# Designed miniproteins, single chains: the designs that were tried, part 55

Each design is a single chain, and the fold is of that chain. pLDDT is the mean over its residues in the fold that is shown.

## One batch from the design tools (miniprotein)

Design m1892
Fold by ESMFold2-Fast:
Structure m1892 (fold): chain A 83 residues (1-83)
Amino acid sequence: KVEEARELEIEATFHLMAGTIAEKAGDKELAIEHYRKAVELLKRAAELYREAYKETGDEEIKKELESVEKARELLEERIEELE
């Protein structure tokens, strides 16, 4: 589960970068599309980290969960600002 969560997090980072490039180019529609994909991936990663933390109590997993949840929240705010 942790490895799957990390893979989702990496994929989300790719979409975040693509969205940022689109936004700088003035393509808000493409930026929002990539940001929405990143949000969905971050939500799935958070779910997997949450389950792993329940099973292990590992503080490193908790830090990853908090990081992913914060990134998702900031990105959702960004989408709202662009719309």
Scores: mean pLDDT 85

Design m1893
Fold by ESMFold2-Fast:
Parts: C-alpha cells; structure tokens; sequence
Structure m1893 (fold): chain A 90 residues (1-90)
C-alpha cells in the first residue's frame, strides 16, 4: 500500500539519520522532525502505530551500534511518539 511504502521511506530516513549524525541532540532533533512529518502525512492512528512500531524495530536492530547517550536520545523521541499516538486514540 502507499502507507507501507511511506513508512519504509521514513525508516530509511531514520537509518540515514543515524549514519549521518553522532551527536545525541542532532539525532533527537532529526528523529523528532521525521515523527512530526509522519503525523502530518498520516491521519489515522493505526497507520501511525505501524510507523512507530517500524521505528522501534529498526532501533532494536541498530541498538548495539549506538552509544548510551544516542540510545537515550532515540528512546526519548520514540516514547514521545508512542504517547502522541495514545492521545489520538483517547
């Protein structure tokens, strides 16, 4: 579907973000920007839930390559995205 292709594009951008930046704040800011773009692009909570799950999956695959500070930055943004999806369902 078009939504699945768009989610794959966001996951690729997240991977590129982690390859481009080493600074935890730049990673957090870049990932927050991608989350904001996804929330503007997708209107339904189910698609946004799949988007966040896709980010979590990539994060788990790459976690061993990240510093503790980079892990904290990524986890903070993903937690915020999860909370934002929950608010849409409320």
Amino acid sequence: SEAEKAIEEFVEKFKELLEKYTDPQQIADGLTFLVDEAFERFSDPATLERFVEALEKLYQELKDKLTPEQIEAVERVIRAARSRVALLRA
Scores: mean pLDDT 88

Design m1894
Fold by ESMFold2-Fast:
Structure m1894 (fold): chain A 58 residues (1-58)
Amino acid sequence: SVSDLREYLESLGFRPSTSALREAVRASGGDVEKAFQYLVDKGYIGGMELTFARRLKE
């Protein structure tokens, strides 16, 4: 779950800390989409990271 979330986020260009990933997994119950929203809401994923992820996707 934490490893799966880490790999998913790294594929989008994000590298949150292990503690942030654990916190997101706890808050989301392992739901990757909820964990992503949690990280954005907490500010672990910022505007620059979102811009780079957008570039990598589209």
Scores: mean pLDDT 69

Design m1895
Fold by ESMFold2-Fast:
Formats: sequence, C-alpha cells, structure tokens
Structure m1895 (fold): chain A 81 residues (1-81)
Amino acid sequence: DEALAYLKELVEQTKIWADKAIEALKEGNVEEAIRYVRKAGQLALFTGEEGIKYLQKVLDEAKKLGATDVVREAERELARI
C-alpha cells in the first residue's frame, strides 16, 4: 500500500531527526539540537504514536543531560500533537 509506505517513510525520517537531535545534545550543540527537534516535531504531526515515541525519547535524553532549552522545545513540539 503506497499510503502505508509513505507513512513508514515519515516515521523513519522522524527517527532520523530525533537521533540527530540526541547526537547534537551529546556534543553540547544546543542550537542544532533545537533545530532537529523542530524538524522531528513537524513530521510527528503526521506519524501519530510512532513519531511521538521518538520525540519522547529526545525529551527524556534532554532531561538526563540537563539541557533545559531542548527540554522546553521538545515539550512544545509534543504539545502541538
């Protein structure tokens, strides 16, 4: 099904941006982490629970690292879904 394949692609892209956000967080690059969180959040609007799962993972990692600006951005993106 072409529609299901498209949805799967959006979920995979959401995961890629979420993973890039976590990588930027680990490198201490807050500006890039926020940029990647916003990209993941935009895609998660269309992915449902699977995209929300990846945004939640970013939020959890940001909280563990004390990255307050990234925590706020991830919470903001989750609130929009």
Scores: mean pLDDT 86

Design m1896
Fold by ESMFold2-Fast:
Structure m1896 (fold): chain A 84 residues (1-84)
Amino acid sequence: MELVEETAEAVREALLAAGVPEEVAEKIAEQVKELVREAVERLGELAGEAALLGAKAYLYRALGDEEKAAEAAARAQELYEELL
């Protein structure tokens, strides 16, 4: 939540410094706050799954199972690409 608030405040301040009217800057900051909140929530859930798949890929590689390592790594990358 703090990251969402900080990002919205930074956007608002930057817009005001650029000469954007306060009313418009506040509306844009509120929209940014909502978008960042949704992104952080989704990122948290999917990043956890991707991290576990990355750990599995590392373990399979260490054990010499290159096929399972490649499959787990590909799935982790697919999730990261969906988040970015």
Scores: mean pLDDT 72

Design m1897
Fold by ESMFold2-Fast:
Formats: sequence, structure tokens, C-alpha cells
Structure m1897 (fold): chain A 98 residues (1-98)
Amino acid sequence: GSGAAIAALERVKERDPELGSQILEEAKKANEEMSRAEGLVLRGGPAEEIQREVDEAKKEIDKLRSLVDQAADVITPEERAALDTFIANLEKGVELAL
């Protein structure tokens, strides 16, 4: 869950403060955009507005994935697994909003 991803990011931040902070900030943005897309779907918002929020969430998820890949040499396998699970859950949320 998100708790495991947050714990993993705090550990990454201890080893590489700049990269860890960048991943944490991008994870927050991806999660926030996903939450906005879900909220708009639940409110029955216009399809074009839902699509814009989904597109923004996808952009942030792609940036997050790229940053996690860049961190491969400084993260442990269990930290990578927690982050991969978090990203997969965000991707599933985007799929369900469509």
C-alpha cells in the first residue's frame, strides 16, 4: 500500500536526498492527479474534463516511473517492489477512470 511506498521513499531520501525528494514529490503529484480524476468521475463530470485529468495523471505516473528507474542503483529490491506496486495501483486507477 501507500504506507510501504512512503517508508521506501524516506529510506531512499536518506541515501540520496535529491533523488529521494524528487521521487517523493512526483509520487505526491501522481497520487493527487489520480485523486482528482477519480473525484471528477464520482461527481459525473464531463467526459472531456475527465480525459484531461486522466492525461495529467498519466504524465505524472510516467515521470514517477522514470525517476524510480533512475534510482535503481540506490534502492533495495523490497523498496523497488513497494514503489512498483504503488505505480501499478495508480495505473489501475487511471484505467478505471476511463
Scores: mean pLDDT 82

Design m1898
Fold by ESMFold2-Fast:
Structure m1898 (fold): chain A 59 residues (1-59)
Amino acid sequence: AAALLEEARRLSEQASQQAHDLLLKAAQDPSNRDDYLAKARQLLQQAGEQVLALLQQAA
């Protein structure tokens, strides 16, 4: 189960970093803000679902 918890942690960290970059781009480029925000939301939602699935398998 430790390997699943490690994968969940790694996935969460990568998704958070990518979402942070998208939010910075949204702040720097107001003309494309909504596109960056939509991408960040999709990324976080998909990563969250995958993390929950890994945690359920680890339990």
Scores: mean pLDDT 83

Design m1899
Fold by ESMFold2-Fast:
Structure m1899 (fold): chain A 68 residues (1-68)
Amino acid sequence: MESVLTPEQIKAGVQGYTIQLGDEAGLSDEQKKELERQGVEAAEKLGYNLDESLKKTEELVREAARKQ
């Protein structure tokens, strides 16, 4: 609320965070791309709430890494 982040900035943050976590977890480019898409979609549904969007991104990456 006090920090003015636009939806585009939240989307970019989710995309960047997905790539970072995916790289750390050893995920393929294809897996990272799919998780990036899912993270952005979740951010839209969460009304571009940064904390909740990043938390959802962490969950998506963790589950993908667990299935390897």
Scores: mean pLDDT 80

Design m1900
Fold by ESMFold2-Fast:
Structure m1900 (fold): chain A 74 residues (1-74)
Amino acid sequence: LVEEFEKEVKEAEENLKKYEETGDIKELQKAFTAALFALLLARKTPDVPEELRKRAEELFKKAFDLLAKEIEEA
């Protein structure tokens, strides 16, 4: 599960970067979903490093805030 957690964190980071470059809300949605999955995996995997958990939390918050802004501005 740690391996899957790492992949979700990386996917969230990559999709957030794509969103910043393209403005494509689909990339933002992918980033949000990946960050959410990382947080859920962290709950089931107590051996996830604190640093990595913190990264997932920051990614989730950033993606959530951006999605909320997109919805409000629509």
Scores: mean pLDDT 78

Design m1901
Fold by ESMFold2-Fast:
Order: sequence, then C-alpha cells, then structure tokens
Structure m1901 (fold): chain A 82 residues (1-82)
Amino acid sequence: SMELEEAERNKKMEEIKAQQERVDQLFGEVSELLAEAEDNPDKLEIYAEKGRKLMEEVLKFDKSAQDYVNLMNKILEILLKK
C-alpha cells in the first residue's frame, strides 16, 4: 500500500527532524563555547577541545553540516593563534 510507504517515510522524516533539532542544540553549545573562549583566553585550549568533541557529535547526526563544522574549526584555529 502506498499509504504504508508514506507513513514509513513520514516516520523517518520525523526522526530526521528530531536529529536536526539535536544538531541545532549542538551548534548552540559550540557557539556558547566559542563565546566563553573569547572571554577566557587563558583557557582557550580547554574550550577548543570541548568544541572539537561537540563538532564530532554534530557530524554523527548531520554529515551535510561538514562545511559548517569546517568553518567552526577555522574560527577555533584563529582564536587559538591569539
């Protein structure tokens, strides 16, 4: 039945939406860590390590986020070179 196939696709879309919401939460956590790192230059290495681990989690849920993860890593490198 086409309806059963649509129901299964809709369920997978809901799962993707839940994963996207988790990815958005992880991006928020990364952004907050970057702000904390700017306020605490003596602890930049600690915040950079936490940020890298959060970005690994993002990539597990959304591989299309690779460009964004690459951008965030570049920002962390710039902050660490200060």
Scores: mean pLDDT 67

Design m1902
Fold by ESMFold2-Fast:
Structure m1902 (fold): chain A 82 residues (1-82)
Amino acid sequence: SLSEAEKVKKWVEIRLSELEAGLSYEDAVLKAAEAVGYDTTGKSAAEIEKDFNNQLLALSKTNEDLKKYMDELAEAARRRRE
């Protein structure tokens, strides 16, 4: 089983990969959430993203590696103009 930090990191990684593969934002969010064992039933992509963002904010307060990883992804996304 993945830790909560690893689960959130994997969600971000899969979502970004699926977006690069040409999936819509909604499909990428849903597919990434399902891949980490999140129940997407009856939830919008925005609700799922909010849940994971809340986890990221909470975990990044005690996990500098997770914070650094998120900063690196944001920079990579800017360079690709995604």
Scores: mean pLDDT 77

Design m1903
Fold by ESMFold2-Fast:
Structure m1903 (fold): chain A 85 residues (1-85)
Amino acid sequence: LLLLIALALALAVLAIILGRVALRAGEAAGNREAVAKGIAALIAGIGALFLAEKAIEKNDVELAVEALREAVDAVELAIEGLALA
């Protein structure tokens, strides 16, 4: 459980950082799709953080897996945004 939560938190933070970079790069390039992907990565990353916190509170493996899935999706969105920018 703790390892899944730790991985979800690490990926969520990474997605937030990369999403912000994608948002900034998209803004500078005038690329609305890159900006949209960056924003989506930020939202998904924040969502993953909330799910991870809930998993800690409830000691719930299913919530930890949900947090990890959301964090992975957030990282993919951030990478797509960066590739477009």
Scores: mean pLDDT 81

Design m1904
Fold by ESMFold2-Fast:
Structure m1904 (fold): chain A 91 residues (1-91)
Amino acid sequence: MPELELIVRPNEKLKKLLEEVGEEKETLTLLEVLLGLHEYILRNRLIDFDTDDALVDLRGTPLGELFGVDRLDLRDRERLIELILKNSEVV
């Protein structure tokens, strides 16, 4: 299973999203990427606050385009890690 201390290099598209939340390093731990994505989601108000605070609507967003998904459950950490690793290289 993915280790949160695993060091990764985000691809160009993921790096641009992380830079919007102040993560400007060439390489990041998987935990730092995960926290940066949570910050990105909160700043862009992608969470459905009416019904499910953990369900994110990614349709028409840069993050949705990057991950190739319309919706994401933030409680599904395994899925989040898989999507991050698909868009990063392990260092």
Scores: mean pLDDT 76

Design m1905
Fold by ESMFold2-Fast:
Structure m1905 (fold): chain A 90 residues (1-90)
Amino acid sequence: SREEAERKRKELEEELRKKLKVDSEEREELLKRQLEVARAIGRALRVIGDIEEERLKELKSINDEEKRKKIAEEYGKRASEEAKKILEEA
């Protein structure tokens, strides 16, 4: 019957629209999470930059290579810990 074919077509169009809407909402939620992660990465990189600036200032007056290595390791550890904390909060 023509009425049954028209009804089936409308049901298929409605199902397709519902599926596309769910996919769009899931994509939007994924993009929101990706944006939060990207912002956390940006914050972590800024903190690493600030710690590196502090390291360079401290090393400016130090000529001993062994002391320079120890300071570099301490600042590197601090940068890793702060970056990890920011990324874990995301």
Scores: mean pLDDT 82

Design m1906
Fold by ESMFold2-Fast:
Structure m1906 (fold): chain A 72 residues (1-72)
Amino acid sequence: MAAGRQLADLVLEHFETNKPLSEEDLQRLRELLRQMPPSLSIEALLKAVEEAKPGDTVSDIAHRAQELIDRE
């Protein structure tokens, strides 16, 4: 529960501010996603975050995750 709330807060903050994700933000996202129940969306997001680098936006990660979901 707390992990999902923290994930939502982090995503909303970066989406609203159009702020690029830092290395710390990417690591936090990876940790939070690993605590979420497994699903196609969560698995795709985990892969997208693992491929992400500092400077990528939430939009970039969402796009890559959507491509992974579309292949399923």
Scores: mean pLDDT 71

Design m1907
Fold by ESMFold2-Fast:
Structure m1907 (fold): chain A 94 residues (1-94)
Amino acid sequence: DELLEEALKLLEEGIEAVKAGDREKAAEIFRKLSRLLNEAAVRSTDPELKNLLIAMGADARTLAEELEAGKISDEEALKAAERMKEQLERARRK
C-alpha cells in the first residue's frame, strides 16, 4: 500500500525532527501523518486495518497538539512515535 509506505516515511521524518529538537517541524509532520492515516483508513476495506489506522491517526494528531502545547517531552514524543512506527510496520506485513 503506497499510503502506508508514505506514512512510514513521514513517521521517520517526524522522529528525526524530534531528535533534532525541531518541535514545530515535528508537529507539522505528525499533523500531516494524521491526515494521511485517516485517508488510508477511508480507503481500507479490512475492518481491523481501518480501526488501527483511525486509532493511529488520532494518536498522531494528539502527539502534534502536545508538541505544540509543550505538554510532552522530546523523550516521550520519541517513544510515542517509535511505537506508532512498530504498529505501522506490523500492519504492512499483512
Scores: mean pLDDT 85

Design m1908
Fold by ESMFold2-Fast:
Structure m1908 (fold): chain A 119 residues (1-119)
Amino acid sequence: AEEVAAALRAGKPVTIVANLEELQRILDAIAPALQGVKRPPVRVGLILEKGEKLPLDILTALPYFEEVVLFGDKETFEEIKKRLKELGWEPFAAGRLHHVELPEMSEEERRKLAEEILK
C-alpha cells in the first residue's frame, strides 16, 4: 500500500492485483496521493469470488482508474457491470472495464495468472 502511494506521488504508473479486501485497504492508503488527480495512471486487476458484491465505495472508485480487469465468473462480472451502468458509468463499463474468466484453481495460482496477464 505505501509502495503504491509512493509510486503515485512520483507520477509513476502502477498496476495493482488484489482481492476485494486488499483493494479496499490499498484505496484507503492511496486516497491522499489521489487528491486533485482526475485520472491516476493506475491499472487494477480485481480477483472476484463467485457471487461477490462490491461495496458502493469500491464500485464508485473503479471508474477513476485508467483500466480495471475483473477476474472471476461471467455472472459476477455482468452484475457488477450492470450496477456501474445504472450508476451512470456506462462509458467506463464499455471502454475501460474488462473481464477475464479464470479456471478453477487455488487462490495463489489465480493471483499469479492475473499478474502475468497484467504485465
Scores: mean pLDDT 76

Design m1909
Fold by ESMFold2-Fast:
Structure m1909 (fold): chain A 61 residues (1-61)
Amino acid sequence: MEELKKKAEEYLQQGRDALAAGDVATATELFVKAANYYLEAGMTPEEVSRAIRAAIDAARA
């Protein structure tokens, strides 16, 4: 399960970087991949939403 969370965090970071660069399409795809891995790792949809919102907020700050 730790490997899935690590992959999710890597995709989340890449999505944040893409969003900060203005590439919304790539950021969206990467956030979807991150969410999928988080869900497979056993996180709830609420926890996944919170993690993605935090990454988006960090990219836009």
Scores: mean pLDDT 82

Design m1910
Fold by ESMFold2-Fast:
Structure m1910 (fold): chain A 96 residues (1-96)
Amino acid sequence: HMGKPVPLTDEQIEELKASLPGWAEYLLKNYTPEQLEEILKAVRERMPVDEAIKRGLGEAARLISLIDTFRAQGRDDLVEEFLAALEKAYEEAKKK
C-alpha cells in the first residue's frame, strides 16, 4: 500500500487502453509461448515484483506493478483488459 497514490486521469486510461493491441503484439514478437505462459501464471498468482525480477520475468514484474496500481485505484476494468491482452498474446504465440 502506498499512502497517497495519484489516480490516473481519464486521458491516461484511454491512452493505456489504446496501447493494449500494440503491447500484445510486442509480447508475441519477443516471447515464446512458454515464456508467455510463465508470465501469465506469475501475474494470475500475484507473484511479488521482486520474485518475478529474480526469476528473470522482468515483463511480468512490470505488469504486476501496473495491475497493483490499477487495483489500488479501483480500476478492475483495466486489470481485466490487460489480462485479456496477455491471454490473447499467449494463444496467438501458440499458433505461430
Scores: mean pLDDT 69

Design m1911
Fold by ESMFold2-Fast:
Parts: C-alpha cells; structure tokens; sequence
Structure m1911 (fold): chain A 80 residues (1-80)
C-alpha cells in the first residue's frame, strides 16, 4: 500500500516537473539575462532537491512535490 502511494507521488512529481520546465523556458524569454540566470539556478536547486528526495521517505517525496508546485506557480505568474 505504501509502494502504491510512492508510485503515485513520483508520477505527480514527474508531471509537475515537466510543466515547470515548460514554464521556465517561457519565463526565460520574458525576463532580463540576470533574472534568467537566477531562475535557472533556482530551478536547478529545486530539481536537485527532488532527485535526492526520490530515494527518501514518502514525507520527503511530499515535501519535494510541494516545493516543486510552489516553484511552478511562481514561474506561471512570470509567464501569465
């Protein structure tokens, strides 16, 4: 049952990560070069956190998903 929850969260992480990458590419075209570098660094930090969390607990995965969702929302605000 816990394995099923892990699979579900990992799938959601992959879907949100793909969405975040899409918004990042759009945001990078709309901001200054300096802001673009900061956004890339922030995205890389969050992506690293997510990859490290993949081998962690279900709690670690939930925290990674929430952090990734917050980043995605921030990127969407820049785009929209």
Amino acid sequence: KEEEEREKILKEIDEVLKTAEGYLQQALSRVSPEQAEQLKKLFDEVKKYVEEARNGSIEDLKKALEKLRLLTEALQRIVG
Scores: mean pLDDT 84

Design m1912
Fold by ESMFold2-Fast:
Structure m1912 (fold): chain A 81 residues (1-81)
Amino acid sequence: VPSDEELRASLTTFIDTFGMDAAKAYLRAEAERAIKELNASEEERAQIEGLLADIEAATTREEFIDAALRLYRLLQELEAK
């Protein structure tokens, strides 16, 4: 499992290569996959959608990466249960 530093570096490389809009789309698709595979509850889905809204609202690289890290941690916690 990648560390926060490793994930931050990977997200930075992705943004530099494909742009922030592509990175946002990738994370949305990953979150939707996780919701389906983990059979997320309504509350869990609401938490994920809230973080996706934060990701969509991010105007700076730093805001985006911080929101993406929160989403990644939430998805890992849900997968572990």
Scores: mean pLDDT 80

Design m1913
Fold by ESMFold2-Fast:
Structure m1913 (fold): chain A 89 residues (1-89)
Amino acid sequence: EAPTPEEAYEGAKKAAAHEVIMLSLEGVEPEEAKERVIREAREAAEEAVREGLLTEEQAEAVKRGAEEGAEEAKRLVEEVGAEEAYKKL
C-alpha cells in the first residue's frame, strides 16, 4: 500500500533526522549532513514520481518532511553534539 501524504511526511522527517545525526557521528559537519540528506531526498522523491512509485503530493510531503527533519536534527547536533543527539533517537 502506498503511504498517505501524512505518512510520507512523517516517515521522511524521521529518516532525515536519523541520517543527519548518523552522518554527524561519522564526522560530517552538521550543515553538510543536512544539505546532503535534503539533496538526496529531493532527488529520490522526484525519481519516484517519474517511475510512478509516488504521486506528486506524496513526493512533496517527502521533500517537506526531509527538510524539516534534517533542519531539526542539525539544530539538535549543534546544541548538544552528535553523540548526545543520537541518544535522543
Scores: mean pLDDT 85

Design m1914
Fold by ESMFold2-Fast:
Structure m1914 (fold): chain A 83 residues (1-83)
Amino acid sequence: SLEELAKRVEEVLRKHPSAVEVKDPYNDEPAFIVDGLYFPSLETLLRLFPKPEDREKVLELLERIANGGDIVESLKELSSLFL
């Protein structure tokens, strides 16, 4: 489920040496700064990508993070979707 994926991503981000946990100002859910890159809550992230194809790409990036993929590179790739 999305909730289980969100919790797995949160746990992985918390373990990163550069991670600073903050609150998402929109919904008070956990958000993170990792190596200077801001990672909003899952709710905010999905709202930024309303198109199904973009949302699928976002979910693939989140699964990569949850399974021990490169967090910084995944966050950079995610940021490129805002272009």
Scores: mean pLDDT 78

Design m1915
Fold by ESMFold2-Fast:
Structure m1915 (fold): chain A 60 residues (1-60)
Amino acid sequence: MKEEVLELLEKMAELYKKQGNESGYNLFKTSKERVEETEASEEGLESALKGAKEAYKELL
């Protein structure tokens, strides 16, 4: 679950970079680093994964 969240955050960062949105790219890169270093609850990771999947679909 945590790995899936990190993968989606990285994909979203790359999409923002392609759009020329450096602020979005930096925001999601920083978020990925924080998620990697932070111990999060199972429920929190499930909610984050669901939200990230929905946001990723909207970007495509």
Scores: mean pLDDT 72

Design m1916
Fold by ESMFold2-Fast:
Structure m1916 (fold): chain A 113 residues (1-113)
Amino acid sequence: SDAEAEALIQALADAIRSGDVAAAVAAVTALTEYFGLPELGKRLAEALSAAAPTPAAIARAIARAIGEYVGMSDDSLERMIAEAEAQAADPSRTLDLAKQIYATLLVLSEKQE
């Protein structure tokens, strides 16, 4: 539902903004379950479990796991990580970052067999 999607986007934004790794794991797990992407959810949880409890480190872990999952080139992956870290470092931009992550998961869910 739209309300469930909005709540999950907000939970992810709040987790990134606060540097809360456990909340970020919970939010990405719920989002990937919502979209039927359990393998990506597992990769995200593993990447986040190694992340420092900072907005930039959480954003880096999420961006890297998604980019590797979709087979991005190293150059494209490095640029995506840098953009995500910059957005996470600005508290006014964390909701936009969470919305971008949601939009990426939506596109990936539509490409499933």
Scores: mean pLDDT 87

Design m1917
Fold by ESMFold2-Fast:
Structure m1917 (fold): chain A 74 residues (1-74)
Amino acid sequence: SEKLEKAKELIEKAAKAAASGDVATAREYARQIEELGLPKTAELVEEMAKEAKGDLEKAFAGAQEAVKVAEEEV
């Protein structure tokens, strides 16, 4: 699915931003995920951004969960 592939790209970018402590950029990617019609995935990415706060392991775990939710939401 093109929608799922795009969501995975945005989730990865959000996770990298969150891992670097760039919450604003991570939240911008969550907004783009919402525009794809994946609001549940977008909410989870926003939570990941707030919780990870520069923690690479938390960002990675959040990204994996977001991908799983995206697969169910598409």
Scores: mean pLDDT 82

Design m1918
Fold by ESMFold2-Fast:
Structure m1918 (fold): chain A 70 residues (1-70)
Amino acid sequence: MTVNIEVKSDDILEAYKKAADEADAVFAKDPNATLNLKIETPKLKREATVSSVSETVSFLVAFAIEAIGE
């Protein structure tokens, strides 16, 4: 199953939380799901294809670090 998740927020932490919550819900339903994840804030926009909770967390942490570091 492939799911597209798109999150937009003016707040980096709100974008992180929304993306994490939606990804967790998808993987709770189907642990073998593939996510096309897109996160957009005014400072940073990133996309990734992830296939596990671990990959999702790694992507979101990298996004948060990059967005805060700018």
Scores: mean pLDDT 80

Design m1919
Fold by ESMFold2-Fast:
Parts: structure tokens; C-alpha cells; sequence
Structure m1919 (fold): chain A 84 residues (1-84)
């Protein structure tokens, strides 16, 4: 099993990638000619946000509640509500 530090680092990276991809997807989706690229980035962003939330849940089960909450907050900042 990954260490809590590795889980936290992976979760932070996933949340950052989700935020970047969603920001770019929103810009691309304003142009109909780029709709396919924009949708692709949005789907990838959902995958990254889901990874961050699952890693946060694992950290919470291990007793790292503060780090788990930070990952959940970062996923929400990326534009993904925990209510899916």
C-alpha cells in the first residue's frame, strides 16, 4: 500500500491536473470547432478529480482527516462538487 505521504502527493497532483484540464476545457468549449478537444479534456478532468477524492477517502480511513479534507477542497476548487 502507498504511504500516506505518497497518497497525499498523488491526490494533490490529480486535483491540480483536474483544475488545469477543466479550465482549458471551458475555454475550448466556447469554440464549436474545438468541441471534441474540449469534451475530451473535461472527461479527463473528471477522472483526475475522482482520483483525488478517492485518495482523500483512503487518507481519511488511515486517520489523516486534515489531508483528506484538503484534497476534497482542491477537487471542489477544480469545479467538481463532491455531490456527483
Amino acid sequence: MLSPEELYERGREAARLAKEDMKKAKELLKDPSKAIEGVGLAVRAVGYATEALLLGQQLKRMGYDEKAQELADLAREAGFNVKV
Scores: mean pLDDT 80

Design m1920
Fold by ESMFold2-Fast:
Structure m1920 (fold): chain A 56 residues (1-56)
Amino acid sequence: DDEKGKEVSIKDNEELMKQGIISERSLEAMKASGDLGGIAGPGAAYGNEKSTEAGR
């Protein structure tokens, strides 16, 4: 336990789905759009940070 409440991770999103706030499909889409572990890097986040409702 290092710090508290710094950022929402995928694990937290799963908890929201259990509460019925996020659908399982939405959670899967978020995980699919996320980084695979270092591939995107610091510059790749630019495209995602300003989009909050890009779900037609």
Scores: mean pLDDT 49

Design m1921
Fold by ESMFold2-Fast:
Structure m1921 (fold): chain A 73 residues (1-73)
Amino acid sequence: MKLTEEEIEALEEIFEKFDVKADGVFDTRARVALKELYEEYPEVAERLGIPKDGIPDKKTLEAIEAYKKKIEE
């Protein structure tokens, strides 16, 4: 999956706000962060397949993995 600069910035902003690591492991903070991402950036969340309830599905995990890979490049 290829992420746009806008998608990377949205993920970074939300994850930093909730002190969440983009490693595919989700606790309550990660779930709240994903839910807020959907509320603040619905177009980005919909494009990345992030559900409104913040529960990660396959597409959400793929997006988080792509984000992690991009920031480590």
Scores: mean pLDDT 66

Design m1922
Fold by ESMFold2-Fast:
Structure m1922 (fold): chain A 65 residues (1-65)
Amino acid sequence: AEEAERAARQAAIRQAALDLTKNYGKFLKYEEEAEKTGSPELKQKADEYRKLADDYRARIAALRA
């Protein structure tokens, strides 16, 4: 049942890609707001979302290997 395992892996990759896109979008939004306001809290939030996006990118690479 190679097809079932492949389908599950592809679903996991799709989900991780969606989560990557969402978290990267939040990073860009908070980065822009931090630049406009000079808020260190917003910059910290942007850095958190960037880290999450990088973690999802690594997960996708691992799932494809």
Scores: mean pLDDT 84

Design m1923
Fold by ESMFold2-Fast:
Structure m1923 (fold): chain A 63 residues (1-63)
Amino acid sequence: AAGVDEMTELSLAIAKILNGEMTDEEIDEVAKRLGISREELLKKAETVKKMRDGGLADARAQA
């Protein structure tokens, strides 16, 4: 309801990454603000995508 905590910002960043709305520079900036690496942020986004897409994401990863 008020303000943006680190978990909320992480969730929004993941959503924007999955929607293709963030550049590489913006991803780096958000990762630095959250105190994590760019690689960790991208891994979290991929994990969320796989959980959301279910078997379709798994099938694509194995192809």
Scores: mean pLDDT 71

Design m1924
Fold by ESMFold2-Fast:
Structure m1924 (fold): chain A 63 residues (1-63)
Amino acid sequence: SASGEKLYEEAKETLKQTENPEIRELIENALKHFEENKNSEDVTKVVGGELNVIGALLDYELS
């Protein structure tokens, strides 16, 4: 989805800006999960991937 692509781009930009290894790992894992599920016909899997990226970005903001 368009919102999912925006989240993916924001997460990739955040990886360029953060040097915190724990945050980098969280974002990388979230992006991997997003990529694995973004083309799924199961909307729950697509939404789950997007929520994981949001969660990783929230952890970055709260660090």
Scores: mean pLDDT 78

Design m1925
Fold by ESMFold2-Fast:
Structure m1925 (fold): chain A 94 residues (1-94)
Amino acid sequence: DEKREIVEAALEANEKILEELKKAGAPQEVIDKVEETIEKARELLEKGEYEEALRVLREGTAEVLRLMAEEVMRKDPRYRADAEAMLRRIDALE
């Protein structure tokens, strides 16, 4: 039960990221990556493979955050420091 709730919460977080990316006018390839990640995690959730669903969401989230940081740095220099801090934090998790 707890594992299912964690997967559902992670899916909601990824859906919010997808909404933010669409609002920011992110490239279609970035949007497609988030959608694929959500779809794969949902399939795993339906199969009861909670650990695998969390792994897919974690890996997908890290990649999307890197892509978002790169896009933000490219479009608006005001966010460069925040994007660089995000990338450093993601790398520290490896």
Scores: mean pLDDT 73

Design m1926
Fold by ESMFold2-Fast:
Structure m1926 (fold): chain A 100 residues (1-100)
Amino acid sequence: SVTLETDADGRAEATVTAKAGDTVVVTVTNLGDEPATVRVMLLNEDGEVLAEDSATVAPGGTATFTLTVPEAGTYTVLVLIFDAKGNGQRGRATVTVLPA
């Protein structure tokens, strides 16, 4: 699993190792003072979006997203957060997937 906590400037980075067929759980906490829309994308090594999900998270709240990595390779989990004032925040995790 991977946990991405955005700081006050909206930045988070992580590196995670998984096995083919595993589930990667992405937990995002809104540390801002405004409700935020969170968008999570799973990208392959070619930058293609394989999965996308979104949720609205209250101030101080947490959203959990479940992503399946079906094959060995390197993936990117990209997290975009937009608050009600139009401020954007970004998290990125690199997921290295080993053969099962």
Scores: mean pLDDT 72

